# Designs tried in a protein design run: designed miniproteins, single chains, continued (2). Part 62

Each design is a single chain, and the fold is of that chain. pLDDT is the mean over its residues in the fold that is shown.

## One batch from the design tools (miniprotein)

Design m6149
Fold by ESMFold2-Fast:
Structure m6149 (fold): chain A 84 residues (1-84)
Amino acid sequence: ASVDEIIEAIIKAIEALDKDGDGYVDLKEAIEAIKKVGEEYNLSKEVIEKIIEAVKSLDKDGDGKVDLEEAKKKIKAVLRTELR
């Protein structure tokens, strides 16, 4: 799969978690979606962990929620850097 295809798959999985359309997703659910899609596309454990750490960094207040648009931006940045 292309880098863009993998990015799109992960982004779609994260977007599906925003069921009420408020623009926020649960951090724990986001991490599980990233792991699942990353494994389906045979991403290395190191790449999956880098994506997870980037998304975790968005939850600075520890409320367990992350902004969907910020999460999408971080995921795209990590995958474009790591999979170039």
Scores: mean pLDDT 79

Design m6150
Fold by ESMFold2-Fast:
Structure m6150 (fold): chain A 100 residues (1-100)
Amino acid sequence: SLEELYEELEKLSLELTRLEKTFLQTHDEKTVREIIRLFLQVADLLEPVNPKTAEKLREIAREIEKYLKNGDYKKAKSLIVLAEAMVTAVLLNLGLKIKV
């Protein structure tokens, strides 16, 4: 259901926010890789209801990995912020469709 999808996405979004805060404090590559995995999980959940956003999240995840490999943490951070904003927008739109 849309309600179950919302709850799962909200949990992933909260975890993503915590990992982003950790990355900003530590610049830990392991944290960025966990963030990438979460974006891919979000994309998988969104695929049936919002395939365009799912594709964009996967593209951003690949770009984050490229910048991470090149040591460009500024560009990686910018893409992480962009992807988080996209997830937040999806949650807002799903919330508006829920009648509870």
Scores: mean pLDDT 83

Design m6151
Fold by ESMFold2-Fast:
Structure m6151 (fold): chain A 114 residues (1-114)
Amino acid sequence: MLVLTESGGGTFKEGSSATLTSKISGDTVALAGWFREKEGEPMVLVASITSSGKVYIDEEFKGRASISWDASKSTLTLTLKNLKKEDTATYYSFALSADKPIFALGEGVKLTVV
């Protein structure tokens, strides 16, 4: 069973940077990433990374988002630069197991841009 422990939420100023982290334990990770959820909108993929280091960043976040996976620490990190008020949302980390058809979603971290 995958366990995701998230941190890095809070209130940030427009134009600043936020770093969200997720410690992932319990199973071997094949793929991990972050979704954004806004009230009244569908959940959207922000970025993902495979255990081999292949990165996807959604077009909306291209040039502002970076994602990394540290396999030795089992830590997923998302950095959002040049924050916009539109980045105000709940961000959920996710992971897919390499060995089992197990997908896990974190509890979510709230990000507010003022």
Scores: mean pLDDT 86

Design m6152
Fold by ESMFold2-Fast:
Structure m6152 (fold): chain A 79 residues (1-79)
Amino acid sequence: MEEEKRIKERAFELSLAIQLKLQQGKGYEVSEEMSEKAEKVKSLEEVLELLEEMVEKLGIGEEEIEEALRLYEEKLKEA
């Protein structure tokens, strides 16, 4: 359960970073590839692996992941 919770938290963080990158008009080709692979994913671990691949392909570093999470939290306060 501890590992499952950590996987879900990491997947969420990576998802936010990917969404932020796509909103900036970057990684259109990666977005389409992600959609195709997502249809074949059947486990939480596979979801995390897919998101990690997308992060690498988009050139997203840990600093950008942290920034995306911070921006998400700020948007929730201003919504």
Scores: mean pLDDT 73

Design m6153
Fold by ESMFold2-Fast:
Structure m6153 (fold): chain A 101 residues (1-101)
Amino acid sequence: MSLSEIIDELLSTDKETLLKNLELLYEIYKKLGLEPPVPFDPNASVDELASQNLLLFGDLFIRVGEMLFGVEEFDLRNPEQVAAAIKKFTELYNEEKKKNS
């Protein structure tokens, strides 16, 4: 799955798609030994689930970039680092999605 396809799932209005994507993002946090910024609530509204998906996606992207380059703060202005972080995040997302298919 490409980054564009991942973003399309994050912008879904389908509650089942949002829940499955949110569960997948939480599994990536567990795999990386990272603490998610918000607790998982399967009874949340569609709007709340969409907001959580966007928050967790953005947080994971930054944390993956920090881990990949060994930095405390990831520099979004470095296009080479951003491209490498996108690639690494996309690889982690696709690996986890295949296991939970």
Scores: mean pLDDT 76

Design m6154
Fold by ESMFold2-Fast:
Structure m6154 (fold): chain A 91 residues (1-91)
Amino acid sequence: SEIERLEEELERLLRELARLVAEGRLTEEKLLELARRIIELLRELLELRNASEAEREAAYAQLLALLSAVARQAGVEGVIPEIRRLLEEAL
């Protein structure tokens, strides 16, 4: 299904992110690139699921928490404000 395809793509991007962190290769630019793609896929997935405003806000808050934790682990926390802005714009 379309939903399954988007979920698989999202999982693939999250796995790539985890691999880059583990390898010590996650840069600010790469995190922002992956964040933009992840946010767009999540937006499409939420639209297909006909998610409520509250469900969208919760999903984006969870993604912000995840990406912020990743940024801190990789030592690139300086991009967290930009990621927060991208998520606010996606709402």
Scores: mean pLDDT 88

Design m6155
Fold by ESMFold2-Fast:
Structure m6155 (fold): chain A 68 residues (1-68)
Amino acid sequence: IVKEGLELIEKLKKEENEEEIIKLLQEIIKLMRKSNVDEAQEIREKLIELMNERPELKELANEAYEKL
C-alpha cells in the first residue's frame, strides 16, 4: 500500500494533464482510505511535500476529493 502510494506520487510529479492529475489524486485518496493510520500518514507526508512544490495540486486535490 505505501509503495503503491509512493509510485502514484512519483507519477503525479511528472504529470501535466489536469484530468490525469485528478485521476492520480483520486487513486491516492482511495488508497489512503484503504490504509491503516500509519500507512496513510506516510503517503500523506509525501503528498504534502509535493503540494508545497506544486501549489496548483492543492486545488486539483480538492476537486478530486469532491468527486469521490
Scores: mean pLDDT 76

Design m6156
Fold by ESMFold2-Fast:
Structure m6156 (fold): chain A 66 residues (1-66)
Amino acid sequence: SSFRMPMEPIDKEKIREVFTVESKTDEEAAGLLDIAKAVSRTASPEDSPEEFADKILEELEKLRKE
């Protein structure tokens, strides 16, 4: 289902930290944030921040392979 549910501020900061570790550029980090927003709309609300970050990293890896 499609829900307009933004991530909590603390979750966004936690995920941003992971982005910074995996990204070499601010542009890659911005792309990760867009992926995070997309994943957050489809991800289960019961998912932990770690599970959520893992899904985001998987999507980033797909983009980096292109």
Scores: mean pLDDT 59

Design m6157
Fold by ESMFold2-Fast:
Formats: sequence, structure tokens, C-alpha cells
Structure m6157 (fold): chain A 82 residues (1-82)
Amino acid sequence: EVEEVRRLLREAIESGTELDPEQEERVAAVLERVRAEARAEARAAGLSEEEQQELALEAVRGLVGGVSREEARARARAGEAL
């Protein structure tokens, strides 16, 4: 499902089309789940509340950042200015 969200974001970027409301809702739901899972794992590892929040943010940024980095690489291959 995290992979599905990455695919939806990537396809929207590649097609130049904005996500429809159903896709946006699915993305939001997956991002919330990724945050919750990261927090639960951090808490199970005995990390502080601050560390739990930091790991949750890192997990979300990792998902979103992966798509952004793939787009940047595609632009570089196409010879576009960065």
C-alpha cells in the first residue's frame, strides 16, 4: 500500500494530472498509517516521544522524497534545467 501511494504520486507527476479526490484520500490514509507504524515501532524500541515524532516525519519524508528524487532524475535524463 505504501508502494501503491508512491505509484499514484509518480503517475500523477508523469502524466501531469492532479490526483482525484479518491486518490488524495487514499494517499492521506497511507501517510497517516506510515506515521502511526513508525511511532509504534519507535515506542517498542524504547525511544522518547520526540524521537518517535522524528522517525514518523522521516518515514513520511522518505516516501514523498523518493518520488521527488525519481522525478529529478527523470528531468536530468531528459536534459531539462534543474
Scores: mean pLDDT 67

Design m6158
Fold by ESMFold2-Fast:
Structure m6158 (fold): chain A 61 residues (1-61)
Amino acid sequence: SMEELQEQLERAKKGLELAKETGSKATAASVVHELRKLLKQLSGELAEEAQKLIEEAEKLV
């Protein structure tokens, strides 16, 4: 459902913030992997948000 997809996106955002705070490349790589899987199920504005988060996380890997 869209609510479950939004919850997964929020979890990924928290993971990215943790990766930024800790400098963990492993956490950042995990976030990229999960966001890419999620992106296949997203469209429109949520897909754009996921793509931006992937770009930010990839800079940390």
Scores: mean pLDDT 85

Design m6159
Fold by ESMFold2-Fast:
Structure m6159 (fold): chain A 70 residues (1-70)
Amino acid sequence: SLKEEFKKLLLETAKKVGDNSVTEEKVDLLVERVEAGDMEGFDALLKGLKEKGASEEDLEKLRKLAEEIA
């Protein structure tokens, strides 16, 4: 599913940049917010991942998945 792909990619991207604050519970709550059209938490998290060195390829895929879920 799109949600499972989004969750997996988000957790893997966070792990690659050493962001241990991105837990499975936090991602589950984020998915609920994104489904409701609330992108604020996702935008903040994506900015943080970018600042920590996440690849533009992973960030772009995450943006597309979030837009499809919303």
Scores: mean pLDDT 85

Design m6160
Fold by ESMFold2-Fast:
Structure m6160 (fold): chain A 92 residues (1-92)
Amino acid sequence: SSLEEFKKKLEELLEKIKKAKTMEEVEKYFQEAVRLIGEFMKENKASEEVINKIKAEVVRAMDAISANPEKAYEYAKEMMEKILEIMEEHVK
């Protein structure tokens, strides 16, 4: 399913964030994940409520990573898990 392919792509980006050696690489892969999330929401015609919930999780993760870059992997993982939970409830 499109949701399973989306999960696999997010897992690949999360692994790249984990292995990143520079903050520039972390930012690159994080922004790729945000773009992928946006495209998936658009393709599945997510409601404004769902879009707003997901945007809140993205902002939370961005703020957390900015405050503690050493935990970028942990914050990105938490964001992706929460977003997948939201999408599983609203997107098939």
Scores: mean pLDDT 84

Design m6161
Fold by ESMFold2-Fast:
Structure m6161 (fold): chain A 60 residues (1-60)
Amino acid sequence: EFQQQLDREVQDALALIQVAIAKISGATKEELENLLKRLREQYPDATEGIKAAEEYIKEL
């Protein structure tokens, strides 16, 4: 459904934004990995956003 797709895209964006804000605020790689674990539980349908956040943290 269109609404479910839109909700997933919003969750994807929110997951990425939270990781970016934490990084700018001086979070360590370990803290970012812990945030990612919480985001997987908070946004279970944000598969693409979580995947992008994982790759971002891995590059750090």
Scores: mean pLDDT 76

Design m6162
Fold by ESMFold2-Fast:
Structure m6162 (fold): chain A 58 residues (1-58)
Amino acid sequence: ALTPGEQLAMRELGLTPEQARALREASDEEAVELGKELGWSEKEALGAKEGIRIMDAM
């Protein structure tokens, strides 16, 4: 099942289920790499990953 953070990322950022899961499980370096594929800056990629973490901790 999708986590609340994965569902938020799909809804707010337009990610696929696979991309949302990859971002949730990613290290900071892996999140930056995924972000590059999506046209995001390093700050945007790390912010998105942190948003998923915060949502899943609530």
Scores: mean pLDDT 83

Design m6163
Fold by ESMFold2-Fast:
Structure m6163 (fold): chain A 91 residues (1-91)
Amino acid sequence: MMAEEVRKHGEEALEITERELAALRALFAQVVNTDPARAQQLIAGLEAGIPVLEQLRKYVEEYAPELAKKIDELIEEIRAWIAEARAALAA
């Protein structure tokens, strides 16, 4: 029961985060050249989300190790995108 619930919650959180990331990337592309301050706020929001994902990863690792791996991959993707986004703002 609890393991199934943890897995479902982890899957839902991952799906929501993936959709939110896609929306933030689209919004960033619109504002990076017109409103750099807003673009910086979007990056800061994603950075603040990383510790939350790390906590979720630790929580699901005992019950669904394959979800923990997917969360690790998503964290790496987010960090890579933040680096690219910061470089774009510096240009």
Scores: mean pLDDT 79

Design m6164
Fold by ESMFold2-Fast:
Structure m6164 (fold): chain A 93 residues (1-93)
Amino acid sequence: MSFESHELSEEEKKELEELFKEVEDALKNKDNEKLLESWDKIVSLLPTLSEEERKKVLELAIKIQESIGQEETVEELRELLTKPLEEQQKLIG
């Protein structure tokens, strides 16, 4: 990279941290509805996040899917964090 990397503002970082806490709490309490709501908000922020923050989101996504037992969703989330594929290969095959 030949230009300065940007960082999230303190406000954005705080919001992300609060959402992470909500997800962790929902996982601990097995509150699937709260988990999905908080996770959806995090996903909505993904385009704004730095690469470091996106990796934190991926780690959290893996924990969520492991807790729920939906391993296939982990692959979809991983692809969302990486880069959209031109070939739209993700349709169950």
Scores: mean pLDDT 63

Design m6165
Fold by ESMFold2-Fast:
Structure m6165 (fold): chain A 81 residues (1-81)
Amino acid sequence: SAAEIGARATAILNARAGQEMADLERQLASVQDPELVEARIRAFLDDVLARTPDPADRAVLREYLALLERQREAARELEER
């Protein structure tokens, strides 16, 4: 499920880049542009994925990135009413 993918990805991100994740969340709390927030989150995920050597962790992070893309498209459809 989406929730299970998100939970597994969050655990991996906290284990590998917990401080950077916390810093990003703090920085994004003051950002009002949702497109900029999305771009910053994606860049962070791409960076962590690039430096993750474990194939199982890489698979989970890729699945999470795909999930975020699907959620973004769904959100855009909702914005059109």
Scores: mean pLDDT 79

Design m6166
Fold by ESMFold2-Fast:
Structure m6166 (fold): chain A 82 residues (1-82)
Amino acid sequence: MSLFELLKEGKLSYEEFVKKMGEIAKEIAKEGLHKDVRKMMERLGELFEVPKEEVEEALASDEALERLFERILKRLDEILKS
């Protein structure tokens, strides 16, 4: 089960979701997949109109990662309500 599915089901708090996503991103970066993670985050940022600067910062700090996911989730909620 994906972390996003757990968040949607209310089994995972938003804060826990962000922390686990950050941990996964750090593990992927350690395995040398950081370029793929960066490209995925850039693409998601484009789709949800997130500034590229925030995407780059998100890969460097947990707080920036939290802000990026908050913006993506907010934009997704707006789309689903439309």
Scores: mean pLDDT 59

Design m6167
Fold by ESMFold2-Fast:
Structure m6167 (fold): chain A 85 residues (1-85)
Amino acid sequence: MPLSLLELIEQTYRERGLDPSELSQEEGTLLLQARMFELLGSDHDPSVPLSPEEAAEYLLKLAESDIAPKDLTDDDILHLVTGVE
């Protein structure tokens, strides 16, 4: 079944055996981006990015759970969710 952004982040770290607090911003961003694109590729047309409302909902869920690597910026998280600049 498709995962929420929170579940996606948790699964990514568990699969890689990584502690979110130990990842650098670069490592965390690359892992989250790769996993997000894998998930989006299975459930979403790669030519169509997430809507702003969907992106905002996932960002709010992420903020509530505090799962993101400490070094990630809000802009980095937006790029991971939308897949485009």
Scores: mean pLDDT 49

Design m6168
Fold by ESMFold2-Fast:
Structure m6168 (fold): chain A 82 residues (1-82)
Amino acid sequence: PTLNGLTPTSGKKGTLLTITGSGFKMDGDVKVIWSGAKEPSSATMVDSTLIKAFIPDVPPGTHSVQVEVDGNTSNSLSFTAT
């Protein structure tokens, strides 16, 4: 999978995050990996280019965000937790 963007690029715990990209396999196991989190976050794959997830409890500041689909990890994008 390849990530193209995050909307929003900043927010607090519980905010809905929209992840856009390509190469998302439908019916695959999808997770969002946060550099500041101990556990990957659950996510919902809307289509092959769109994933939705909620911002987890991470420390304030800049974090790297990746998605994992069927054990394959994407490139990283930056997100600012508030």
Scores: mean pLDDT 75

Design m6169
Fold by ESMFold2-Fast:
Structure m6169 (fold): chain A 82 residues (1-82)
Amino acid sequence: SADRELAIKAVDQLDIPEEAKKALKEALSQPTAEEFEKALLEVFKKYPILLDYIASLKSIVSELPDPAFHEAFDRAVAEVKA
């Protein structure tokens, strides 16, 4: 969708390693909020540098039309910070 395409382009603007960008794009491409949450949690565990970008990532995710993805993002962030 156009919203996912814009989210992927926004990830390319982050000053993070290419492997982390690829992993984030794969997480954002998940078809359900549950799969997105699981993928995002694993990405945060593998690339802890992304925790410095939580505000930017939340802004990107907030532009997605499905609010379940917003809740999934907040849950993944809470789990990683615990």
Scores: mean pLDDT 84

Design m6170
Fold by ESMFold2-Fast:
Structure m6170 (fold): chain A 84 residues (1-84)
Amino acid sequence: SEKKEYTITENADYEELKPGVYKVKLGDVEGEVRIISRTDNEIIVDTTDPDLAIAAGALNLKDGQTVEVRDLKGKVIAKVTFKK
């Protein structure tokens, strides 16, 4: 898709199953994702599912925060912004 920007009004629900492995739920998207690294501006995820990657990007964001979600190859999957 040409558009890789997503605005969310609620953060994803999550449960850490193992270090770095999360069960995430955002809207109708639910699944397990491995988070390789996370900073305030970037998250690297080990998933081929773009919807799970977006949900992982939506973990505990502050109002106005934008996080760039990348796969293991460094490819940008999405930019996720939280707006209340």
Scores: mean pLDDT 81

Design m6171
Fold by ESMFold2-Fast:
Structure m6171 (fold): chain A 63 residues (1-63)
Amino acid sequence: AAEDKKKLEELKKQIEELKIELAELKASFDPSDLAQLNKLIALELTLIGLEFEVSLLEKKLSS
């Protein structure tokens, strides 16, 4: 459906933005800073979830 294609584009944009945020965090990352570690974990979990949604939508659209 058209809404699935739009959602796929939105999710891909969100993933790109999160990857930039993760790259910035990793560039200044201090492994002794628990706040940075917690933020890194949260962002990576969010990214995994979004990539999973993209995979499901791509499977739906290709099937």
Scores: mean pLDDT 81

Design m6172
Fold by ESMFold2-Fast:
Structure m6172 (fold): chain A 68 residues (1-68)
Amino acid sequence: MKEEKEKLGKEKAEIFEKALEELKEYMKKNPNKEIFEQAKKRAEGLIEELDKFAPEEAKKLRKKLEEL
């Protein structure tokens, strides 16, 4: 049971990490601050949900989001 949640958390973390990298690339090509701020706020909410399954991965993603 707990192991399945950890696996699911890692898979979601990988998806979120890829989404953050895509967002970074998008902002280099299309630097729209409003879209970026909205996407960043949405990502924060998803990271909070991830924290319930994989708190270490969520912390890592929060750090990456702050570096944006």
Scores: mean pLDDT 72

Design m6173
Fold by ESMFold2-Fast:
Structure m6173 (fold): chain A 80 residues (1-80)
Amino acid sequence: SLAEILDKIFEKLKKEAPFIPQEVIDSLKEPFLEWLEKHAKDLPEEVQYEILKLVVGKVVNEDKPFSEELMLEALEKVLS
């Protein structure tokens, strides 16, 4: 299921980037799931993970607010 894939990619992110605050991860789970269901539900797990990494990078490293536009920009980058 999409929820199982989401749990896997967030666990992978925590292992690869343990410096990310849990509060940031928790704040992203629901909006990211909703966005995936609307725009990216049929994408492979690895592509979903690459989108997640780009979104988190923008939120954490560039202090950008989480938004649907940010997720769409990440999708475009991963698919190009």
Scores: mean pLDDT 79

Design m6174
Fold by ESMFold2-Fast:
Structure m6174 (fold): chain A 80 residues (1-80)
Amino acid sequence: KEKLEEELKRLAERLRELGARFEAALAAGDREAAREAVEEIGRVMLEGALKKAELEGKEELKPEIIEKVEKELAEALAAV
């Protein structure tokens, strides 16, 4: 359990770094860099959400989590 919590903490730190990179790319008008950052954010968010579901014993919710993250990623990509 503690090992999964440590992994989630690392993913949260990675998300902060990617978020800053995404904002910088948007400010610079670099749509390619912004899309790349959003794709990486989506990947990290999905991994974190799935690990959290495992921690909570809610593995049956993984399909719903995947769908939600994919939708949020698509909306974020459309905003770029």
Scores: mean pLDDT 77

Design m6175
Fold by ESMFold2-Fast:
Structure m6175 (fold): chain A 80 residues (1-80)
Amino acid sequence: GTRPPLTQEEMERLLEEMEREIEKARELIKAGKLSEEEAEFIRRLERMLREVRRLVREGRLDEAEEVARRTLAELKAAAA
């Protein structure tokens, strides 16, 4: 069988990292350091995190990893 690219523990760590990055973004929004467009983008990424958590619950780890990696890449791009 094909080995999944992430273990459950690694997926949980990835979700924690996404939560931390989103929390930092919320703090920047409150400090007025992000534009309205950037703030809306971050809110959209929050919804993506919720979708990843749903996919993990459904055992769809492959799809969860893909969405999580994309979300983190977009968060890093927004922070640069």
Scores: mean pLDDT 72

Design m6176
Fold by ESMFold2-Fast:
Structure m6176 (fold): chain A 70 residues (1-70)
Amino acid sequence: ENKEEIEKRIEILNEITKDIPEPEEDVIESLKKEYLELGVDEETAKRLAEAQAKLQLMTQEQRDKFIELS
């Protein structure tokens, strides 16, 4: 993916998640540990945990929009 597409996705994600509070650190850490248990490396596990935590906080409508944009 090029920088322009990445920036566009970040802008859309920020628009969708603007009303969602940042996930609790303990939720992110819990998910990160789960991914580490599955053999994912620490950096990738952190990224996946952050994304998963954000998705869990989304309303049904916001989740549907995110899936449509993915």
Scores: mean pLDDT 67

Design m6177
Fold by ESMFold2-Fast:
Structure m6177 (fold): chain A 98 residues (1-98)
Amino acid sequence: VEEAAERGRELAARGAEAAGEGGRRGDAAREAGGALAAMGGVLDGGIRGEREGGKEAAAYAAEAGARGAEEAAERQGTPGGRLAARAARNMAEGVKEK
C-alpha cells in the first residue's frame, strides 16, 4: 500500500510537471500528455493499492497521487500544471467512489 501510494504520487507529480513545461513552451501535445500521465499515476496507484489492501488502500494510494500532482503544480506555478493536478484529483475522486 505504502509503495503503491509513493509510486502513484511520483508518477502523478512528474505528469503535472511535464504538463506545466508543455504549457510554458506552447507544446499542446506535451501539456496534454503530462495531464494524462498525472491521471495515469493516480490510477496506477489506485489499482496497485486495491490489489494489496482493497478499496480503502486504493483510495489512499489514489489520494497520494492527486496530492503529488497538486504539490508539483503549486511548486511550478503554471496553468498547465494546475490543469493536470485537477485532472489527477478528478481521477482520484473517481477511484474513491463506489
Scores: mean pLDDT 80

Design m6178
Fold by ESMFold2-Fast:
Structure m6178 (fold): chain A 84 residues (1-84)
Amino acid sequence: SPREEREARAAITGANNQADYGLGMVEWAAEHRDLPSAQELLERTIKALEWALKQAELYSKLDPEGAKEAAERLREVRERGLEI
């Protein structure tokens, strides 16, 4: 339905925004590895990325390509965070 399509587009856009925001947080944490606040921010960021990945999977039937692209971006940012 048009409503389900709008919800899928909004969710995929949200997932991509979480990837962009998460990348900024991961980069900041990498520059500030000596601060306890950086570790706490990194842990929260990884959890947010994991939640966004699950949301993208819910819309894989409505937008397979958009969901796949968003999931790949979220996994890449998560992997960079785990390396810190």
Scores: mean pLDDT 82

Design m6179
Fold by ESMFold2-Fast:
Structure m6179 (fold): chain A 87 residues (1-87)
Amino acid sequence: SVEEFLEKKIEEIKKLAKSDPELALKIFGEAVQYMLDNRVPLEEIIAYVRKVLEILLEQLPEDHPAVQAVKTVLDTLESLLAERRAA
């Protein structure tokens, strides 16, 4: 199921965040793309991205490139949601 796939990806990201943040980011990108391809609602994608950001911030400083990349994705998705609600 979509939920099982996403939960597995969260576990992988959590395990890799400190030891291999670049691979954690790649897995994160794959999870986001999978959600988009499976037409997961934007609000649920945003919730997932926020959960990943929280996991990264538990293990990495805020200025870390991996943290900044996830923040950029979150900001982009929140902007898209705001534009959709304004239309």
Scores: mean pLDDT 87

Design m6180
Fold by ESMFold2-Fast:
Structure m6180 (fold): chain A 82 residues (1-82)
Amino acid sequence: DMEEHMVVNRESRRAIDRLVKEFGLSVEDASYLLGTAFRLLREGRSKEEVVEYLVKQGFSEKAARAAAEAAERLLERLEQAR
């Protein structure tokens, strides 16, 4: 679905830009955080479990939480695009 693909791309770009700006992350690290959070949430993990996983990977709790919240919004947007 082109609508779903467009929404995900737009919101993903916004989330990556925010993570880079707010937490001083590289684009690569921000993309990894967002992509990992999105994958884990889609697999049925809770937001809290996603944050714990990313913190264990060496990211700050604030950055991990921001990525998890952004990924949750991406999932909500996908549900709305159906």
Scores: mean pLDDT 78

Design m6181
Fold by ESMFold2-Fast:
Structure m6181 (fold): chain A 91 residues (1-91)
Amino acid sequence: SLIDKAVDEFLKKYNLPESLKEKIRKAVEEVVKQVPVPDHLLPFVIDILYKENFDVEKAIERLKELLEAGPQAIVDESADLTRELVEEKKK
């Protein structure tokens, strides 16, 4: 599923143990139930959850704020994360 793929990519990105997969997946499912997000934003949802220490309610509030701010706010956040990953690999 798309959620499983996004969670696997997140674990790889932050070098987190596989034992956290179930916890992260459950948190993502709770967010998606309350906030409909396109599949390409699933990695972004996980990043927000991580920043909010997996507080689902706070993550939902933050996600709604970013969605209301529009595509540019989401693109900017996504670009910043991508830049960080590229810099780390280039170093």
Scores: mean pLDDT 74

Design m6182
Fold by ESMFold2-Fast:
Structure m6182 (fold): chain A 87 residues (1-87)
Amino acid sequence: SPVEELREWLKKKAEEILKEIEEEMKKNPNMPVEEVEKLFLQRMAELVREGEKKGRELNIPDDELQEILNEILSEAAKRFKELVDKR
């Protein structure tokens, strides 16, 4: 299914972003939370843009595409908060 293909691709990309952020936080433990948040938001904005492009290429309806993107963004934001709270 095009929807399943997009969802799996987005989940994989979001997980890669979160791992990259976690490694950056480990390398620079003195990085301000605000700076880490800006980095996360920048990477997620890029992912949303790529996801919108891929979703449109897959002919996924706008409503469904928006729901998928919101789901992935919400899950990633929750996991990011857990990473920040561990500091």
Scores: mean pLDDT 87

Design m6183
Fold by ESMFold2-Fast:
Structure m6183 (fold): chain A 82 residues (1-82)
Amino acid sequence: SALEEAVRAAREGVARAQAAGDGGAATSAWMSLKAAERAVETGDAEGAVRDLERAVAGAQKAGNELGKESVERALRLMREGA
């Protein structure tokens, strides 16, 4: 589902931010992942969209363009599937 793909993309964003060594970006991305996981559990797509937008910002700050693109893909799928 779009929500499951969003969680997967957010998880990749966390891993990439961690690999980049940016603790602030990694923390932001991790919080966004947890909110996306909650959205899968509860069906709260609005909350997931907001948290994925923060994950995009986190990847951008980490300088990880591929991570950013991955999270942006998840965000598009969440918006289309909501």
Scores: mean pLDDT 68

